# Designed miniproteins, single chains, continued (4): the designs that were tried, part 70

Each design is a single chain, and the fold is of that chain. pLDDT is the mean over its residues in the fold that is shown.

## One batch from the design tools (miniprotein)

Design m14585
Fold by ESMFold2-Fast:
Structure m14585 (fold): chain A 75 residues (1-75)
Amino acid sequence: AEKKLEEIINELKKKIEEYLKEGKITEEQKKSILDGIEDYKPKLLEFLKNSNDEEVEELKEILLLSIDNAVELLE
């Protein structure tokens, strides 16, 4: 569970860093998004402990899409 959470968080962080490098978000917006992820981390861990591999991949895709949608709204 912890390993899968770390993998998901790392993919989200990588995507956020790429958006920052492209100038699509500010450093302040990056901090806000990362703080949001930290606040939801305990709930994500609880979900992952009770989830199969298919459900984990689905959650990862949903979270990545949520970052894309949030950034699009900020443009």
Scores: mean pLDDT 78

Design m14586
Fold by ESMFold2-Fast:
Parts: sequence; structure tokens; C-alpha cells
Structure m14586 (fold): chain A 97 residues (1-97)
Amino acid sequence: SMKKTLEVAKKSLEEAKEAVEAGDLRSAILSASMALIALSVVALHTENEEVKKLAEEAAEEVAEAIEAVEAGDLEGALEELEEAIEKVEKAIEILEK
């Protein structure tokens, strides 16, 4: 189910955000990378064009969050993760209708 894959992505992004806030940068990158894989699966397999766009945009934001973590920009990483979570939530709402 694409909805279940998006729910896995959301949970992984929330775990990445918590890891950034805790200063556990390795766990943050691992959780963000898991979300990126889940979002890529949704983008490749969804037949819903709006869900595909949201998954692609969320994946770009997650990639930018990983780069921000690697650069030591934790505030930038948190902003990108929060924006990605919002897009994933919108995609889940579309699939609930």
C-alpha cells in the first residue's frame, strides 16, 4: 500500500528530527535515508500525479536535510525535515479520499 509506505516515511522523518534535536547525527542520517528510500518507492509506483509530486518534493527536502546535517547546519536540517513531513501528511490525506 502506498499509504503504508508514506506512513513509514513519516515515522522515519519524525525519528530523524528527534535524532537531530538530540545531536545524534548518525541516527539522523540513517532515518532520513530510510525516508528517502520510502519516498522514492512512492514516487516511482504511485498512479496519483499529486501524490507523486509531493513525494518527489519531500524527497528533495530530505536530501537537502541530509546535506545540512553533514554541513553542521542543524537548524536548516530541522526546517527541511518539517517541510518534508508536511508534504508526506498531505500525500497521506489524498490517499484517504
Scores: mean pLDDT 90

Design m14587
Fold by ESMFold2-Fast:
Structure m14587 (fold): chain A 58 residues (1-58)
Amino acid sequence: SSEKKKEIGDEMQKLSESGASPEELLEKVKELKEKYEDDEEIKEMLDAAEFSVLEALK
């Protein structure tokens, strides 16, 4: 799971750096939460990522 957490975090950061809209970033987080619904640790990380996206895009 630690490798997956790092991979997901890196993907989200790269997507953000590529100029994705806040709507696209939030949709990606939602998609990943559904994909990893059975992994509470990843879901918790994705919740933090969602918060960070909202904070960064103020």
Scores: mean pLDDT 75

Design m14588
Fold by ESMFold2-Fast:
Structure m14588 (fold): chain A 98 residues (1-98)
Amino acid sequence: RFAEVVRRLEELEREAEERGDFEAARARAAALLREALAERLPRLRAAAREIVALDPEAAVALRRRLHAEIVAETGGSGEEVALLQALLEHEVERLLAA
């Protein structure tokens, strides 16, 4: 299931290397992740809002807790965990860029 999303992300990275357009590739990767993980998106957006509002030490503690929750909920699927973490970081970056 998530192997297809991973392969598509790797394809976007390869295209970015060929074109030198890493910002456009990152935007497309974020859109792909939001579509693929749409059911998790509201929760990750709420978590991203909390992370950007916290001081750095508290933000690290929250990120660690969220990682443990994601691992528990996915049954330890490394691919799904990695994709959810990538989506969380894109949502944090989106808020910091606003």
Scores: mean pLDDT 79

Design m14589
Fold by ESMFold2-Fast:
Structure m14589 (fold): chain A 90 residues (1-90)
Amino acid sequence: DLVERPDFGVLIENPSDELIEQFKNPVVITGTNPEKLLEAGANSKADLILIHSENREVALEVAERLSKYLGRPVAVVDEAPAHVPVIDAE
């Protein structure tokens, strides 16, 4: 079960390249299955997690849940930014 952290995470929509560059270990997690996206995000050691999904509603729900669970910055991206590592959640 995902347990929410007492510290609130930050949810960001389409962060700028300048914002992403401030993080040492940003990662894009891409997929269509919300449970797999949540699992990959929860197991990530990245300091910024960027969620990408063809379904924007799924990406937003996953990102909101992960931001609360991890207490770390989580973002939603419409397109995977260049030069950020991409992890396929499936």
Scores: mean pLDDT 77

Design m14590
Fold by ESMFold2-Fast:
Structure m14590 (fold): chain A 65 residues (1-65)
Amino acid sequence: SSKLEEVKKAVDKAVEAAKALISTDPEAARLAVQIAIQDIRNSGLPEEEKEKLIKELEERFKEAE
């Protein structure tokens, strides 16, 4: 099943979009991250995988700030 891979790719895309926006529109960058977190939470992934993906996303975004 590519479900985890699909969610992971969506997360990577959101991080890339957020990084592109962070200097011109930081509010849009944060919104992109929040939407990605919601998508992870709404995915059918196990709770442990959701937690790891959300934490990784938050850490990546924090380093971009």
Scores: mean pLDDT 78

Design m14591
Fold by ESMFold2-Fast:
Structure m14591 (fold): chain A 64 residues (1-64)
Amino acid sequence: GPDGERNREAAERAAKEGDGTAAASAAHEMSLNGDREGARAGAEYAKRAGDEVAAAVAELSMQR
């Protein structure tokens, strides 16, 4: 839905800006909204930004 699309856009922006925490937050919100594919992409963006802790938190959120 519209919230999932906005969260994906937020994750992509965060990755371009190198903000792993923002990318992980977007992944968590996508997971809560049932967007498993978007949540996985957001977690990957957090990892690419070099924030391994934020990426791990996002991964755990997807398993909830």
Scores: mean pLDDT 67

Design m14592
Fold by ESMFold2-Fast:
Structure m14592 (fold): chain A 77 residues (1-77)
Amino acid sequence: KKVRILPVKDEAETLEKKVEELLKQGHKVVIVDNFSTDGAREVAEKLGKEHGIEFYVIDLRTEEGIQQLIDLHNRLS
């Protein structure tokens, strides 16, 4: 199956559209929120509930956070 990890930072207005397009194309979607403050977390939670999408909060400003994202990609491959 095609898996797409979608990193998000302050993209509340565009997140739902991006996720819907990826799902329409047959991708499994996983959302990674980089500490959004614009309501994107709430949108991600809604999409997770509606579409069974995994949701994680990861700090992409750190090497540890980047490694967590890489590990997630490897787990989902």
Scores: mean pLDDT 73

Design m14593
Fold by ESMFold2-Fast:
Structure m14593 (fold): chain A 82 residues (1-82)
Amino acid sequence: MSKERLEREARLGMELISAGVYDLILKTRELSKEEKIELLRKRIEHLEEAIRLAEEIGEPEETIEELRKKLEEAKKELKELE
C-alpha cells in the first residue's frame, strides 16, 4: 500500500464521517426548512466526494452501490424540501 493510497483512504474515511455527522444532525435535531436544505446539500457534497474516492481506490462495487443509494435518498429529501 502506497502513501498516496493511504491518503485517499484517509480522505474517504473523513468524507464518510462528515456525511454521517450531517445525517445524524438531520435525524436528531429540530431544524428549520432552510437549515435542513443547507445540511442536506452538505451531506450530498460529502457523499459525492466519497463515491469519487471509493471508485478511485477500487472499493468493492457493493460498497459503492450502498453509497450511491444513500446519495439518491439525500437528493430525494432535498427535492421534497425545495
Scores: mean pLDDT 84

Design m14594
Fold by ESMFold2-Fast:
Structure m14594 (fold): chain A 89 residues (1-89)
Amino acid sequence: KIEKAKELYKKGLEALSNADFETAIKYFEEALSLDPDNAEAWLLLGLAYYYLGEYEKAIEYFEKALSLDPENLLAKKYLEEAKEELKKK
């Protein structure tokens, strides 16, 4: 199961690097269903939702990433940016 999670995570990274955010979300969600303690995958899932303009979901997943890795500076930065975007809507 963990090797499958790693392969799904890599596919999510490839999709994210190609700005294919919907495909990235599918792969990160599947990876996290197998390995829910991967803080980086939660961060990247949040980023994919952020780039799609789904700020409420992005916030949820950035908070999940921070619950696993409280010192993640990117998760802190994008959490605040997503909250600011919600104030503009």
Scores: mean pLDDT 85

Design m14595
Fold by ESMFold2-Fast:
Structure m14595 (fold): chain A 69 residues (1-69)
Amino acid sequence: KAEQLTEEGRRALEEGRYEEAVKYAQKALEIDPDNWRALAVLSEALAELGRDEEAARYAERARSLMPPP
Protein backbone atom coordinates (compact mmCIF):
# COMPACT_ATOMS: atom_id res chain seq x y z
CA LYS A 1 0.00 0.00 0.00
CA ALA A 2 1.11 3.59 -0.69
CA GLU A 3 1.16 4.53 3.02
CA GLN A 4 3.45 1.60 3.84
CA LEU A 5 5.85 2.51 1.01
CA THR A 6 5.82 6.17 2.10
CA GLU A 7 6.75 5.14 5.66
CA GLU A 8 9.56 2.93 4.31
CA GLY A 9 10.79 5.91 2.30
CA ARG A 10 10.77 8.16 5.36
CA ARG A 11 12.71 5.54 7.35
CA ALA A 12 15.30 5.31 4.58
CA LEU A 13 15.54 9.12 4.53
CA GLU A 14 16.04 9.25 8.33
CA GLU A 15 18.78 6.60 8.04
CA GLY A 16 20.61 8.51 5.28
CA ARG A 17 19.68 5.97 2.59
CA TYR A 18 18.61 8.64 0.12
CA GLU A 19 18.58 6.53 -3.07
CA GLU A 20 16.36 3.95 -1.32
CA ALA A 21 14.09 6.75 -0.06
CA VAL A 22 13.66 7.90 -3.69
CA LYS A 23 12.76 4.34 -4.76
CA TYR A 24 10.18 3.84 -1.99
CA ALA A 25 8.58 7.25 -2.64
CA GLN A 26 8.43 6.54 -6.40
CA LYS A 27 6.71 3.18 -5.72
CA ALA A 28 4.18 4.90 -3.45
CA LEU A 29 3.46 7.45 -6.20
CA GLU A 30 2.87 4.62 -8.72
CA ILE A 31 0.00 3.50 -6.45
CA ASP A 32 -1.22 6.98 -5.44
CA PRO A 33 0.13 9.83 -7.62
CA ASP A 34 -1.46 12.45 -5.32
CA ASN A 35 0.17 11.14 -2.13
CA TRP A 36 1.62 14.42 -0.83
CA ARG A 37 3.57 12.60 1.92
CA ALA A 38 5.35 10.48 -0.69
CA LEU A 39 6.02 13.61 -2.77
CA ALA A 40 7.50 15.27 0.35
CA VAL A 41 9.78 12.25 1.00
CA LEU A 42 10.84 12.23 -2.67
CA SER A 43 11.62 15.97 -2.70
CA GLU A 44 13.67 15.76 0.54
CA ALA A 45 15.64 12.71 -0.66
CA LEU A 46 16.37 14.36 -4.02
CA ALA A 47 17.57 17.53 -2.22
CA GLU A 48 19.93 15.42 -0.07
CA LEU A 49 21.28 13.87 -3.29
CA GLY A 50 21.91 17.35 -4.77
CA ARG A 51 19.09 17.09 -7.33
CA ASP A 52 17.75 20.47 -6.28
CA GLU A 53 15.69 21.28 -9.40
CA GLU A 54 13.83 17.95 -9.24
CA ALA A 55 13.43 18.33 -5.46
CA ALA A 56 11.84 21.78 -5.89
CA ARG A 57 9.42 20.46 -8.52
CA TYR A 58 8.17 17.65 -6.26
CA ALA A 59 8.04 19.98 -3.23
CA GLU A 60 5.75 22.37 -5.16
CA ARG A 61 3.45 19.48 -6.08
CA ALA A 62 3.41 18.25 -2.46
CA ARG A 63 2.43 21.74 -1.22
CA SER A 64 -0.43 21.97 -3.73
CA LEU A 65 -1.88 18.70 -2.36
CA MET A 66 -1.16 19.33 1.34
CA PRO A 67 -4.12 20.37 3.49
CA PRO A 68 -3.78 23.95 4.80
CA PRO A 69 -2.18 24.26 8.28
Scores: mean pLDDT 82

Design m14596
Fold by ESMFold2-Fast:
Structure m14596 (fold): chain A 76 residues (1-76)
Amino acid sequence: SLREEARKLLEEARKLIEEARQHMDTDPEGAIRLLDEAAELFGRAHQLSVEAGDPELSAEATRLGEEVERLYREIK
């Protein structure tokens, strides 16, 4: 289902964000690539959640987008 696919994509995006956080100081280029991948996943998850009519899932995707934006700003 669209809802199940959206949840799976959000879970994968969260894992990439946490991995990026671990690499920010040692491999900032690698961290940026992980954040780019997470952005693609939560963007698709947001679209699927809207199509599924699930406002909680779309809100979760939006929160991940805000977290990714914050992390981009912290990477030098």
Scores: mean pLDDT 85

Design m14597
Fold by ESMFold2-Fast:
Structure m14597 (fold): chain A 66 residues (1-66)
Amino acid sequence: MVDDVEVKEALALIYLAIGKIDERKGNFEGAIESYEKARQIAEDAGLTSLVEEAKKNIEKAREKLK
């Protein structure tokens, strides 16, 4: 069980990193997709801090698409 949560944490962090890279390149659509993946995984694993980080990054990237 702990290992399952740790695997999900690693995946969420990877998707957050991909989203941050895409955002810095100006690929806001790709960034949102990666952040949404990170949010879903973190939410399933009960990782509240990562859920909040992903949500903030999604909101920021969505504002850039307007």
Scores: mean pLDDT 82

Design m14598
Fold by ESMFold2-Fast:
Structure m14598 (fold): chain A 138 residues (1-138)
Amino acid sequence: EEEERKRFLAEMYIRFGQAYLAQGKYDEAIKSFEKAIELAKDDPALRARAYLVLGNAYLQKGEYDKAIEYYEKAIELSKDHPGLLARAYLNLGIAYEKQGKYDEAIKWYEKAIELSKDVNPQLAKEAEENLKRVKEKM
């Protein structure tokens, strides 16, 4: 099946991109995630996941405006996927915090906490720790 093959290849590129990202090979990770997005054109959930990890690559590279852009794309595609949505909110908060936009960071951390507290307690705890840190800087 062509669609099954595209999905398999997209997931493979996400995995390769994450492996590159773990090694600090940001440009190779970005290229892999971009291929995953192209292959996942007709799969909104998989495309959301690919945008999320692409945002993570730009975040780690220090390109915060691009990270925010891709997290916002992931959010639009994740409305029916609370786990992906909560992670995108957390990462969007981190990107705003890195830019010194503490009021924005607080809003996204609070959204991440509310969405994840009963679904992903570990993510809720991370968002709560980040929220406390940001409030100390204000």
Scores: mean pLDDT 89

Design m14599
Fold by ESMFold2-Fast:
Structure m14599 (fold): chain A 82 residues (1-82)
Amino acid sequence: MEEVEKELEKIKKEIEKKILHLTPETKKELEEEVKKKIEEFKKKGKEEEAKKLEEFYEKKLKEREEEIEKLIKIGDEIQASL
C-alpha cells in the first residue's frame, strides 16, 4: 500500500512537470502515458489509486489549458494596444 502511494506521488510530480511544458505534440504523448499508468494500477487491483491519478491529470490539464487561453487573450490585448 505505501509503495503504491509513493509510486502515485512520483507519477503525479512527473505529470505536473510535463503539463507545465505542455505543447500539442506532448499533450498526446502525456495522455497515452497517463492512460497506460491508470491501466497498470487497475490491473494491480488499485482502482482507487487509478481514479486519483485520472482525476489529478484531468484537473491539472484543465488548469493548464485555462492558463494558456488566458495568456493568449492577454497577448491579443497587448498586440491590439501597440
Scores: mean pLDDT 77

Design m14600
Fold by ESMFold2-Fast:
Structure m14600 (fold): chain A 80 residues (1-80)
Amino acid sequence: SKVEELLKRAEELIRQAEEYYRRGDLERARRLVDEALELAREAEKLALEQNDKESVRRAILVEARATVLRMLIYVEMQAE
């Protein structure tokens, strides 16, 4: 389904973003996190329209993971 495709892509992008974050490539990590967050939000919207509670839960978990990583990237980018 489109929801499953969006969730798989968002989860893959978050895994890649975490790897770039660990390497100190904050700009690349940020771009991947932003893309993952957009895809997860689209998946949540579609899953809600389909009353697919399991996919809604999965999307929310990806959004939470992306949001935390985005905040960590922001903190690191502010460090001198």
Scores: mean pLDDT 88

Design m14601
Fold by ESMFold2-Fast:
Structure m14601 (fold): chain A 67 residues (1-67)
Amino acid sequence: MEVEVEVVGMDGDKVEVRINGELATGVRSGRVIFVSGGPEEFRGHAIRLEGEAEVGARLRGVDVGPV
């Protein structure tokens, strides 16, 4: 499933993002975010970004599903 991702904040590999406008938290590895908190529909999912996760970036992502 395609999603919109806005990177709100980063602290090392920890990220705070908006997925389709809703706040979520996770851990980044390269261009993949592993969602650990936020909306239940994305929790435990991996989201692959179309670009590099930088604070303030608005990116398209693909929900790869549960990991």
Scores: mean pLDDT 84

Design m14602
Fold by ESMFold2-Fast:
Structure m14602 (fold): chain A 73 residues (1-73)
Amino acid sequence: MVEELRARAREAALRALEALRAGDVEAAVAAAREALEHLREGLIAAGADEAALDEKYAATLAQVEAEIRALAA
């Protein structure tokens, strides 16, 4: 389970990089969000505190989205 979530997160991260390289900001943001969601699910499955992860997830997602959009500006 956890290993499958890690594999899905890696695939989504690669799609985000490909979309960013192509200049597709919205696709890059969507793929980055998907990657972070899979990583969050994997960490929760491994026993991480969901409330603590929610705060870190929100901050990381906001930072990643801001960076992707800044690179496209």
Scores: mean pLDDT 78

Design m14603
Fold by ESMFold2-Fast:
Structure m14603 (fold): chain A 55 residues (1-55)
Amino acid sequence: SQTQQQIQQLQRQRDDLQAALDDGARSPVPPPQVTVDTLRQRLQQLDQQIQQLQQ
């Protein structure tokens, strides 16, 4: 269904953002706190969208 396709796409975006956060945390030069906060906020938004679409 269209909903399942949207969930899969959002899951991929969520995984990509999580990987970016993890990579940043492992970096010898950490990203700015503003960048980390922005990515975390987007991650939370994606999680909420996924929950709303789940049946």
Scores: mean pLDDT 82

Design m14604
Fold by ESMFold2-Fast:
Structure m14604 (fold): chain A 73 residues (1-73)
Amino acid sequence: NAAALAQKYIDLARKHIEEAREAVKNGDAETAIKHVLRAAKYVQDAEDAGADPATVASLRAEIARVYQEAKAL
């Protein structure tokens, strides 16, 4: 169902946000940005599948913060 699909995309987005944060900790801007872009795509897929707007907004804010950290490397 759409709700289960939305949750899978949310979980994938969270995984890639974690991987981006780890790459930032390691000073690896290229890897961090790749994971940020993947996370952003999964958030869009989750939104399209009917994910909760507050969850989508929260994930987008987190992605934006990690992206700024990666650009500062």
Scores: mean pLDDT 90

Design m14605
Fold by ESMFold2-Fast:
Structure m14605 (fold): chain A 74 residues (1-74)
Amino acid sequence: LERGEELLRQGRYEEAVREYERAIKENPDDAKAWYNLGVALRRLGRREEAREYARKAIELDPNYSLAHALLASV
């Protein structure tokens, strides 16, 4: 997760996607990982997937304001 955040900051979005996918496979209830995966996918122009994962983050944490903002942006 922390490594994925570093990759996002560096603009290495495909690598960030892989790290977050791995994190979600290990812990599928990690709302932050779903949110960050959505952010990376939005940066790659994969809007439909970004929307789906933003919704998943909200499902896991309904008060996740950043995930709601992400959903509104895609």
Scores: mean pLDDT 84

Design m14606
Fold by ESMFold2-Fast:
Structure m14606 (fold): chain A 65 residues (1-65)
Amino acid sequence: NENLERIAERISLMTGLSFEEALKLVEKAVKGDLEAAKEIAELLEKASGLKVDPEVLQKTIIEES
């Protein structure tokens, strides 16, 4: 899915994760896995100091997919 790949590329760039690892987390989050969204949010906070609500992040991923 090209939309999921686009989201994964952004997360990879922002967090330093490989594209493949970012894509796995995004695919889990879009399927309703809140733990995957929490993992992405934690990686974003660690990389940039930006605190993101995992529920908001999951909703955004689902709506953009």
Scores: mean pLDDT 82

Design m14607
Fold by ESMFold2-Fast:
Structure m14607 (fold): chain A 65 residues (1-65)
Amino acid sequence: MVSERAARAMVEGLREALDQLRLNPQQQDAGEAAIAVAKRLIEQSRDPEIVAEARELLDELREIL
């Protein structure tokens, strides 16, 4: 299981990665890695707020890629 502290840090990392990908969408490898992290958070987090944030970020990542 992902700890709440680790999950929050991962969500913050995903938001930063999303902002970077919006500026340079040619980073397909970075985009795919971010999608994998978002999916992992959805599967392993027990916090419904973190899962909701990860789903929102996953949808935004899919729109860019």
Scores: mean pLDDT 77

Design m14608
Fold by ESMFold2-Fast:
Structure m14608 (fold): chain A 70 residues (1-70)
Amino acid sequence: SYSLLPLSDTEEVLRIEGPDAAAVEEFVAWLREQGIVPLAERQVGPTVLELVLSSAAAVGLASFLVFGPY
């Protein structure tokens, strides 16, 4: 699953939770293919990753997740 949480006026945290580490890694690879480059990355657990995104990047990601989820 994926969730977006506001961090500041210009940044949001994308929390990624997968069934395994490979699924999380594949999703991060897909984000990079879409040109979404995180400002920071934090491994919270073996299947949980948090990415800090600019608000513009978060809006772009939300469009992909709402109109054409992959």
Scores: mean pLDDT 72

Design m14609
Fold by ESMFold2-Fast:
Structure m14609 (fold): chain A 57 residues (1-57)
Amino acid sequence: SDSLLEEFIDLVREYRKKIGGSYLDALSLARKEMKKKYGLSDEELLEIERQVVERLL
C-alpha cells in the first residue's frame, strides 16, 4: 500500500508540473492512470485518494 500511495503522490506532482492546474485536476488524471495500471476498485481508489489529499493539502 505504501508503494501504491507513493506512486500516486508522484503522479499527482508530475501532472501538476505538466498541466499547471489545481491539485484536484492532477488528482483526477492520476486516478485514471492508477485505475488502468492496477485495476483498482472505486472504493480502493477513494481510500488512496483520501491519503494523497491529506499529504498534499
Scores: mean pLDDT 79

Design m14610
Fold by ESMFold2-Fast:
Structure m14610 (fold): chain A 72 residues (1-72)
Amino acid sequence: MEEFLKKLEEKVKEAIKLAKEGKFEEAQKILDEVEKEVNSILPHVPPEMQKKLKEWLKKAKEEFEKVKAEVE
């Protein structure tokens, strides 16, 4: 579980870095993969964990959109 969360966090950091470099298409692709991985585990975790994962994913997407808007 810790390895899985670490992997997702690293992917989000990579996507944000790419977005800051203006590589929005590559960053979006990574975020889409992260969303797919989160959605694949949601049915297998308790409702409390589902809420936390959904909130984390929402914040990650919000950060990406914010960076994209700031870079143009």
Scores: mean pLDDT 79

Design m14611
Fold by ESMFold2-Fast:
Structure m14611 (fold): chain A 88 residues (1-88)
Amino acid sequence: MELSQQRAIELDQMRELPREEWEKEARRFHASGDAELSALVDLMRKIDELAENMSEEQREETKEDLEAEYHAARQKYVQQIADKLSQQ
């Protein structure tokens, strides 16, 4: 499996974990120095943090918008790694 695809899958799997567990993984990704990966993690954290301080209805609307941003950032990350590797 390509590293970029593996990282994207790891991020998706991390989102299924309890907040305490995925925050540990998020700190690990930040420590890696990968700015694109860190941006994805920041979006995930923002989605989770906003959930605690909003009504469920407002949270779902905000989550939907942030999910769109996450998806776009995830696609950019995968594309950037693919461009760097130029592998067939």
Scores: mean pLDDT 67

Design m14612
Fold by ESMFold2-Fast:
Structure m14612 (fold): chain A 78 residues (1-78)
Amino acid sequence: LRELGEEAERYIRTGTKEGLRKAAEKLVEMGRILEARGDYRTAGEAYRKAAELYEKAGAPEEEVEELRKRAEELEAKA
């Protein structure tokens, strides 16, 4: 988990669309692990941040919306 967060931060620092997309991918992976552990609040935060980074990277609106919806669902369970 810590390694995934560190990798995401490194990709964000590149300032490129590719870097933002890779950072979002790491945050989605982190969210999945946290969700599996029952850490719904932190998992929701990870998915919400991933959606933000995908949006900045120019990802399709549908993909961004799906992640935001998942974050909202997890926040409701927390």
Scores: mean pLDDT 81

Design m14613
Fold by ESMFold2-Fast:
Structure m14613 (fold): chain A 56 residues (1-56)
Amino acid sequence: DAALRAQLEAWSEELNARIAALAAEEATADPATRRALRDALGLEATAAIAALEAAR
C-alpha cells in the first residue's frame, strides 16, 4: 500500500524530530518525565508496526 508506505516514511522523519526534542527536554526534565516521553515514543512506534501488520 503506497499510502501506508508514505505514512511510515513520515513517521520515521517525525521520530527523528522527536528524538531531537527529547534531547532538548533532557536539559530541564527529571528522570520520570524522560521515561514517560520515551514510553510514549515506544507506543507510537508499536502502533505504526501494528498498522502495517493489519494491512497485511
Scores: mean pLDDT 72

Design m14614
Fold by ESMFold2-Fast:
Structure m14614 (fold): chain A 65 residues (1-65)
Amino acid sequence: SEVSRTAGKLLRGIGAEIDGLIKIELKDGVYVITYDGSSKEGGEAAEEFKEALEYIGKKAEVVVK
């Protein structure tokens, strides 16, 4: 839906401002959330973004660097 697409774009933008989150990318319909493995805040934020994306019907994966 339009609302889900807009929410996904906003979440990617917000993710860029969170320390320890490296990036959020959309690849083949799946949101890939990459975080710094030394950052607990980044890991917690990545899991929260994954849950939020799945709640609105999107697919998401978390990747550690």
Scores: mean pLDDT 73

Design m14615
Fold by ESMFold2-Fast:
Structure m14615 (fold): chain A 90 residues (1-90)
Amino acid sequence: SMKERLERAEKLLKEAHKAAQAGDFEKAVALLEEAAALTEGRERARVLAALARVLRAAGRLEEAAAALREAAALLPAPESEELLAAADAL
């Protein structure tokens, strides 16, 4: 169900956060990509913003910008404008 997918995505987000804190950016990215595939709309935008933060920390700036632009497409203004400004600053 949608609820079960969201619960799995939340668990993946928590595991990705721990991996990123440990400096394991490759693992964090893989977990966040899996979480993004399980989510839609606002929740997917939240996951993509987290993915962009990890990609930026890893020095993968073009991929971080792409994730922020994808997240922006899922949100109304002003949140969409904030994410686009963040992408343009990379």
Scores: mean pLDDT 90

Design m14616
Fold by ESMFold2-Fast:
Structure m14616 (fold): chain A 54 residues (1-54)
Amino acid sequence: SEKLDYIKKLLEDAIKNYRDAVEARKDEILENLKEVLSEEEFKELKEFLDKLLK
C-alpha cells in the first residue's frame, strides 16, 4: 500500500528526531491512523512501529 509505505517513512523520520515523544504518543498515533487504514494495513503498521521502538 502506497499510503502505508508513506506513513512508515514519516514515522521513521519522526522517530529519528523525536523518539521519546513518539513512544509516549504511540497509542494515540495508532488510534488516529486506524481511521485511514484497513485492518490489515493497521496490523502491519503496528508491527512496524513496535520493531522501530524496540
Scores: mean pLDDT 81

Design m14617
Fold by ESMFold2-Fast:
Structure m14617 (fold): chain A 60 residues (1-60)
Amino acid sequence: MKVYKATFKTIEAAIGAALAAIGESPGVKARVNGTELTLTTDGSPEAEKAAREVIERHKA
């Protein structure tokens, strides 16, 4: 299990990233607090990849 945190410029960007991450892998859990996104993976390579790629694509 790994935890990834990212801060986005807008609440909408953080929510969009959360939805993208959980849509790519059921092994990812997302929490949004304002502009901060926390992604928790189940440790599978697929969940790890989904979490990292979503943060890289959506984080400014």
Scores: mean pLDDT 77

Design m14618
Fold by ESMFold2-Fast:
Structure m14618 (fold): chain A 65 residues (1-65)
Amino acid sequence: SKELEEAIEEISKETGIPKELLEDAVEKLLKGSEETIEEAVKALIEMGVSEEVAERFLKAILKEK
């Protein structure tokens, strides 16, 4: 979705992780459990992603699941 794509782009800008690597990780998360997604969001916050961007990502990825 557009919302998920926008959240991935913001995470890429805040963390310096290439967008392509984040997109690959997201495809794997969509096949996993909700708990796996929550753990990934926690890891993003630990890496310095803002809480607002992390929350937007969580909402967008759960909507696609």
Scores: mean pLDDT 81

Design m14619
Fold by ESMFold2-Fast:
Parts: structure tokens; C-alpha cells; sequence
Structure m14619 (fold): chain A 87 residues (1-87)
């Protein structure tokens, strides 16, 4: 159900953060992309909106660490959009 999608999203965010902490930015990105995939269908939930904002911010940070400035800027804007919706 929708509740399971939310929980799966949180698991992928936690997994991505562990990869980021180890400097494995490419695996962090993959985990954050999966979190977004499972959170997008439940995006009308305010808690999912907060997690989407976090996921896009973490994607931006990961792309910045890889030197992919254009992608980092794109995902930073997406994070700001979701942060506004979550308020």
C-alpha cells in the first residue's frame, strides 16, 4: 500500500546516507533515486513531501561531490520546491 511506499522510501534514504558518509557518491545517488521513485506516488502526504525535499537535497549534494554542477543545481531547485510544499 501507500504506507509501504513511504517506509521503502525512508529505507533507501538511510541506505544512501550510509554510502554518502563512506564517500560512495554514485551508490548514494542510486539509493536516493530509488527513494524518490517510491515516494513520488504518495507525494500528497506531507511527510512524503519532507522526505522528497531531503532526497533532492541529498542528490544535489552528491552530484556536487562528483563535480556535476549542472545536475547539482537542478536537484537543489527541486529540493526548494518540495520544501515550500511541505510547509
Amino acid sequence: GEELAYEIGKIYLATGKRYFEKGDYERAIRSYELAIKYLEPVKDNPEAQKLLAEAYRLLADSYEQLGETDKANEYRKKAEEWEKKAK
Scores: mean pLDDT 86

Design m14620
Fold by ESMFold2-Fast:
Structure m14620 (fold): chain A 69 residues (1-69)
Amino acid sequence: MSEEEFDVEVEAALVLIRYAIAKKYGATPEELQKLLDEARRLYERAESLGLSDTAKVLKDVIDELEKML
């Protein structure tokens, strides 16, 4: 795994953790929007790097965050 691939995987894991917390405990619209923007950025990077499983999970999170806004 390259440094860039590792960084994307770590950031994706953090987005998933933040999403899980937001879903369980709630979050402000501003927090949800920031998380959505970060998830979209990471999705584009994961897709460009061929991280298909990570990209799929990020897309699912993006779709769910859009429903929460």
Scores: mean pLDDT 84

Design m14621
Fold by ESMFold2-Fast:
Structure m14621 (fold): chain A 63 residues (1-63)
Amino acid sequence: MDELIEKYRKKLEEAIKSGDKFSIAAVLTGGSSVLSAAKRIGAPPEVIKELEKLVEEAQRALD
C-alpha cells in the first residue's frame, strides 16, 4: 500500500521536473483516486500532505 503511494509520488515529482504538461496531466488524472485511497487506509499524515503538495504543484504547473 505505502509502496503504491510512494511510486505515485515519484511519478508525479518526475513529471513536474520534466516540465512536460502532457505527462503532468496524465499522472494527475489518477491523483484524486490515490489521495482518496491513502486517506481511506489511514496512511501517515506526512505522506498525505506530501502527496497533496505535489498534486497542487502539478496543477499549478499546468496553469
Scores: mean pLDDT 75

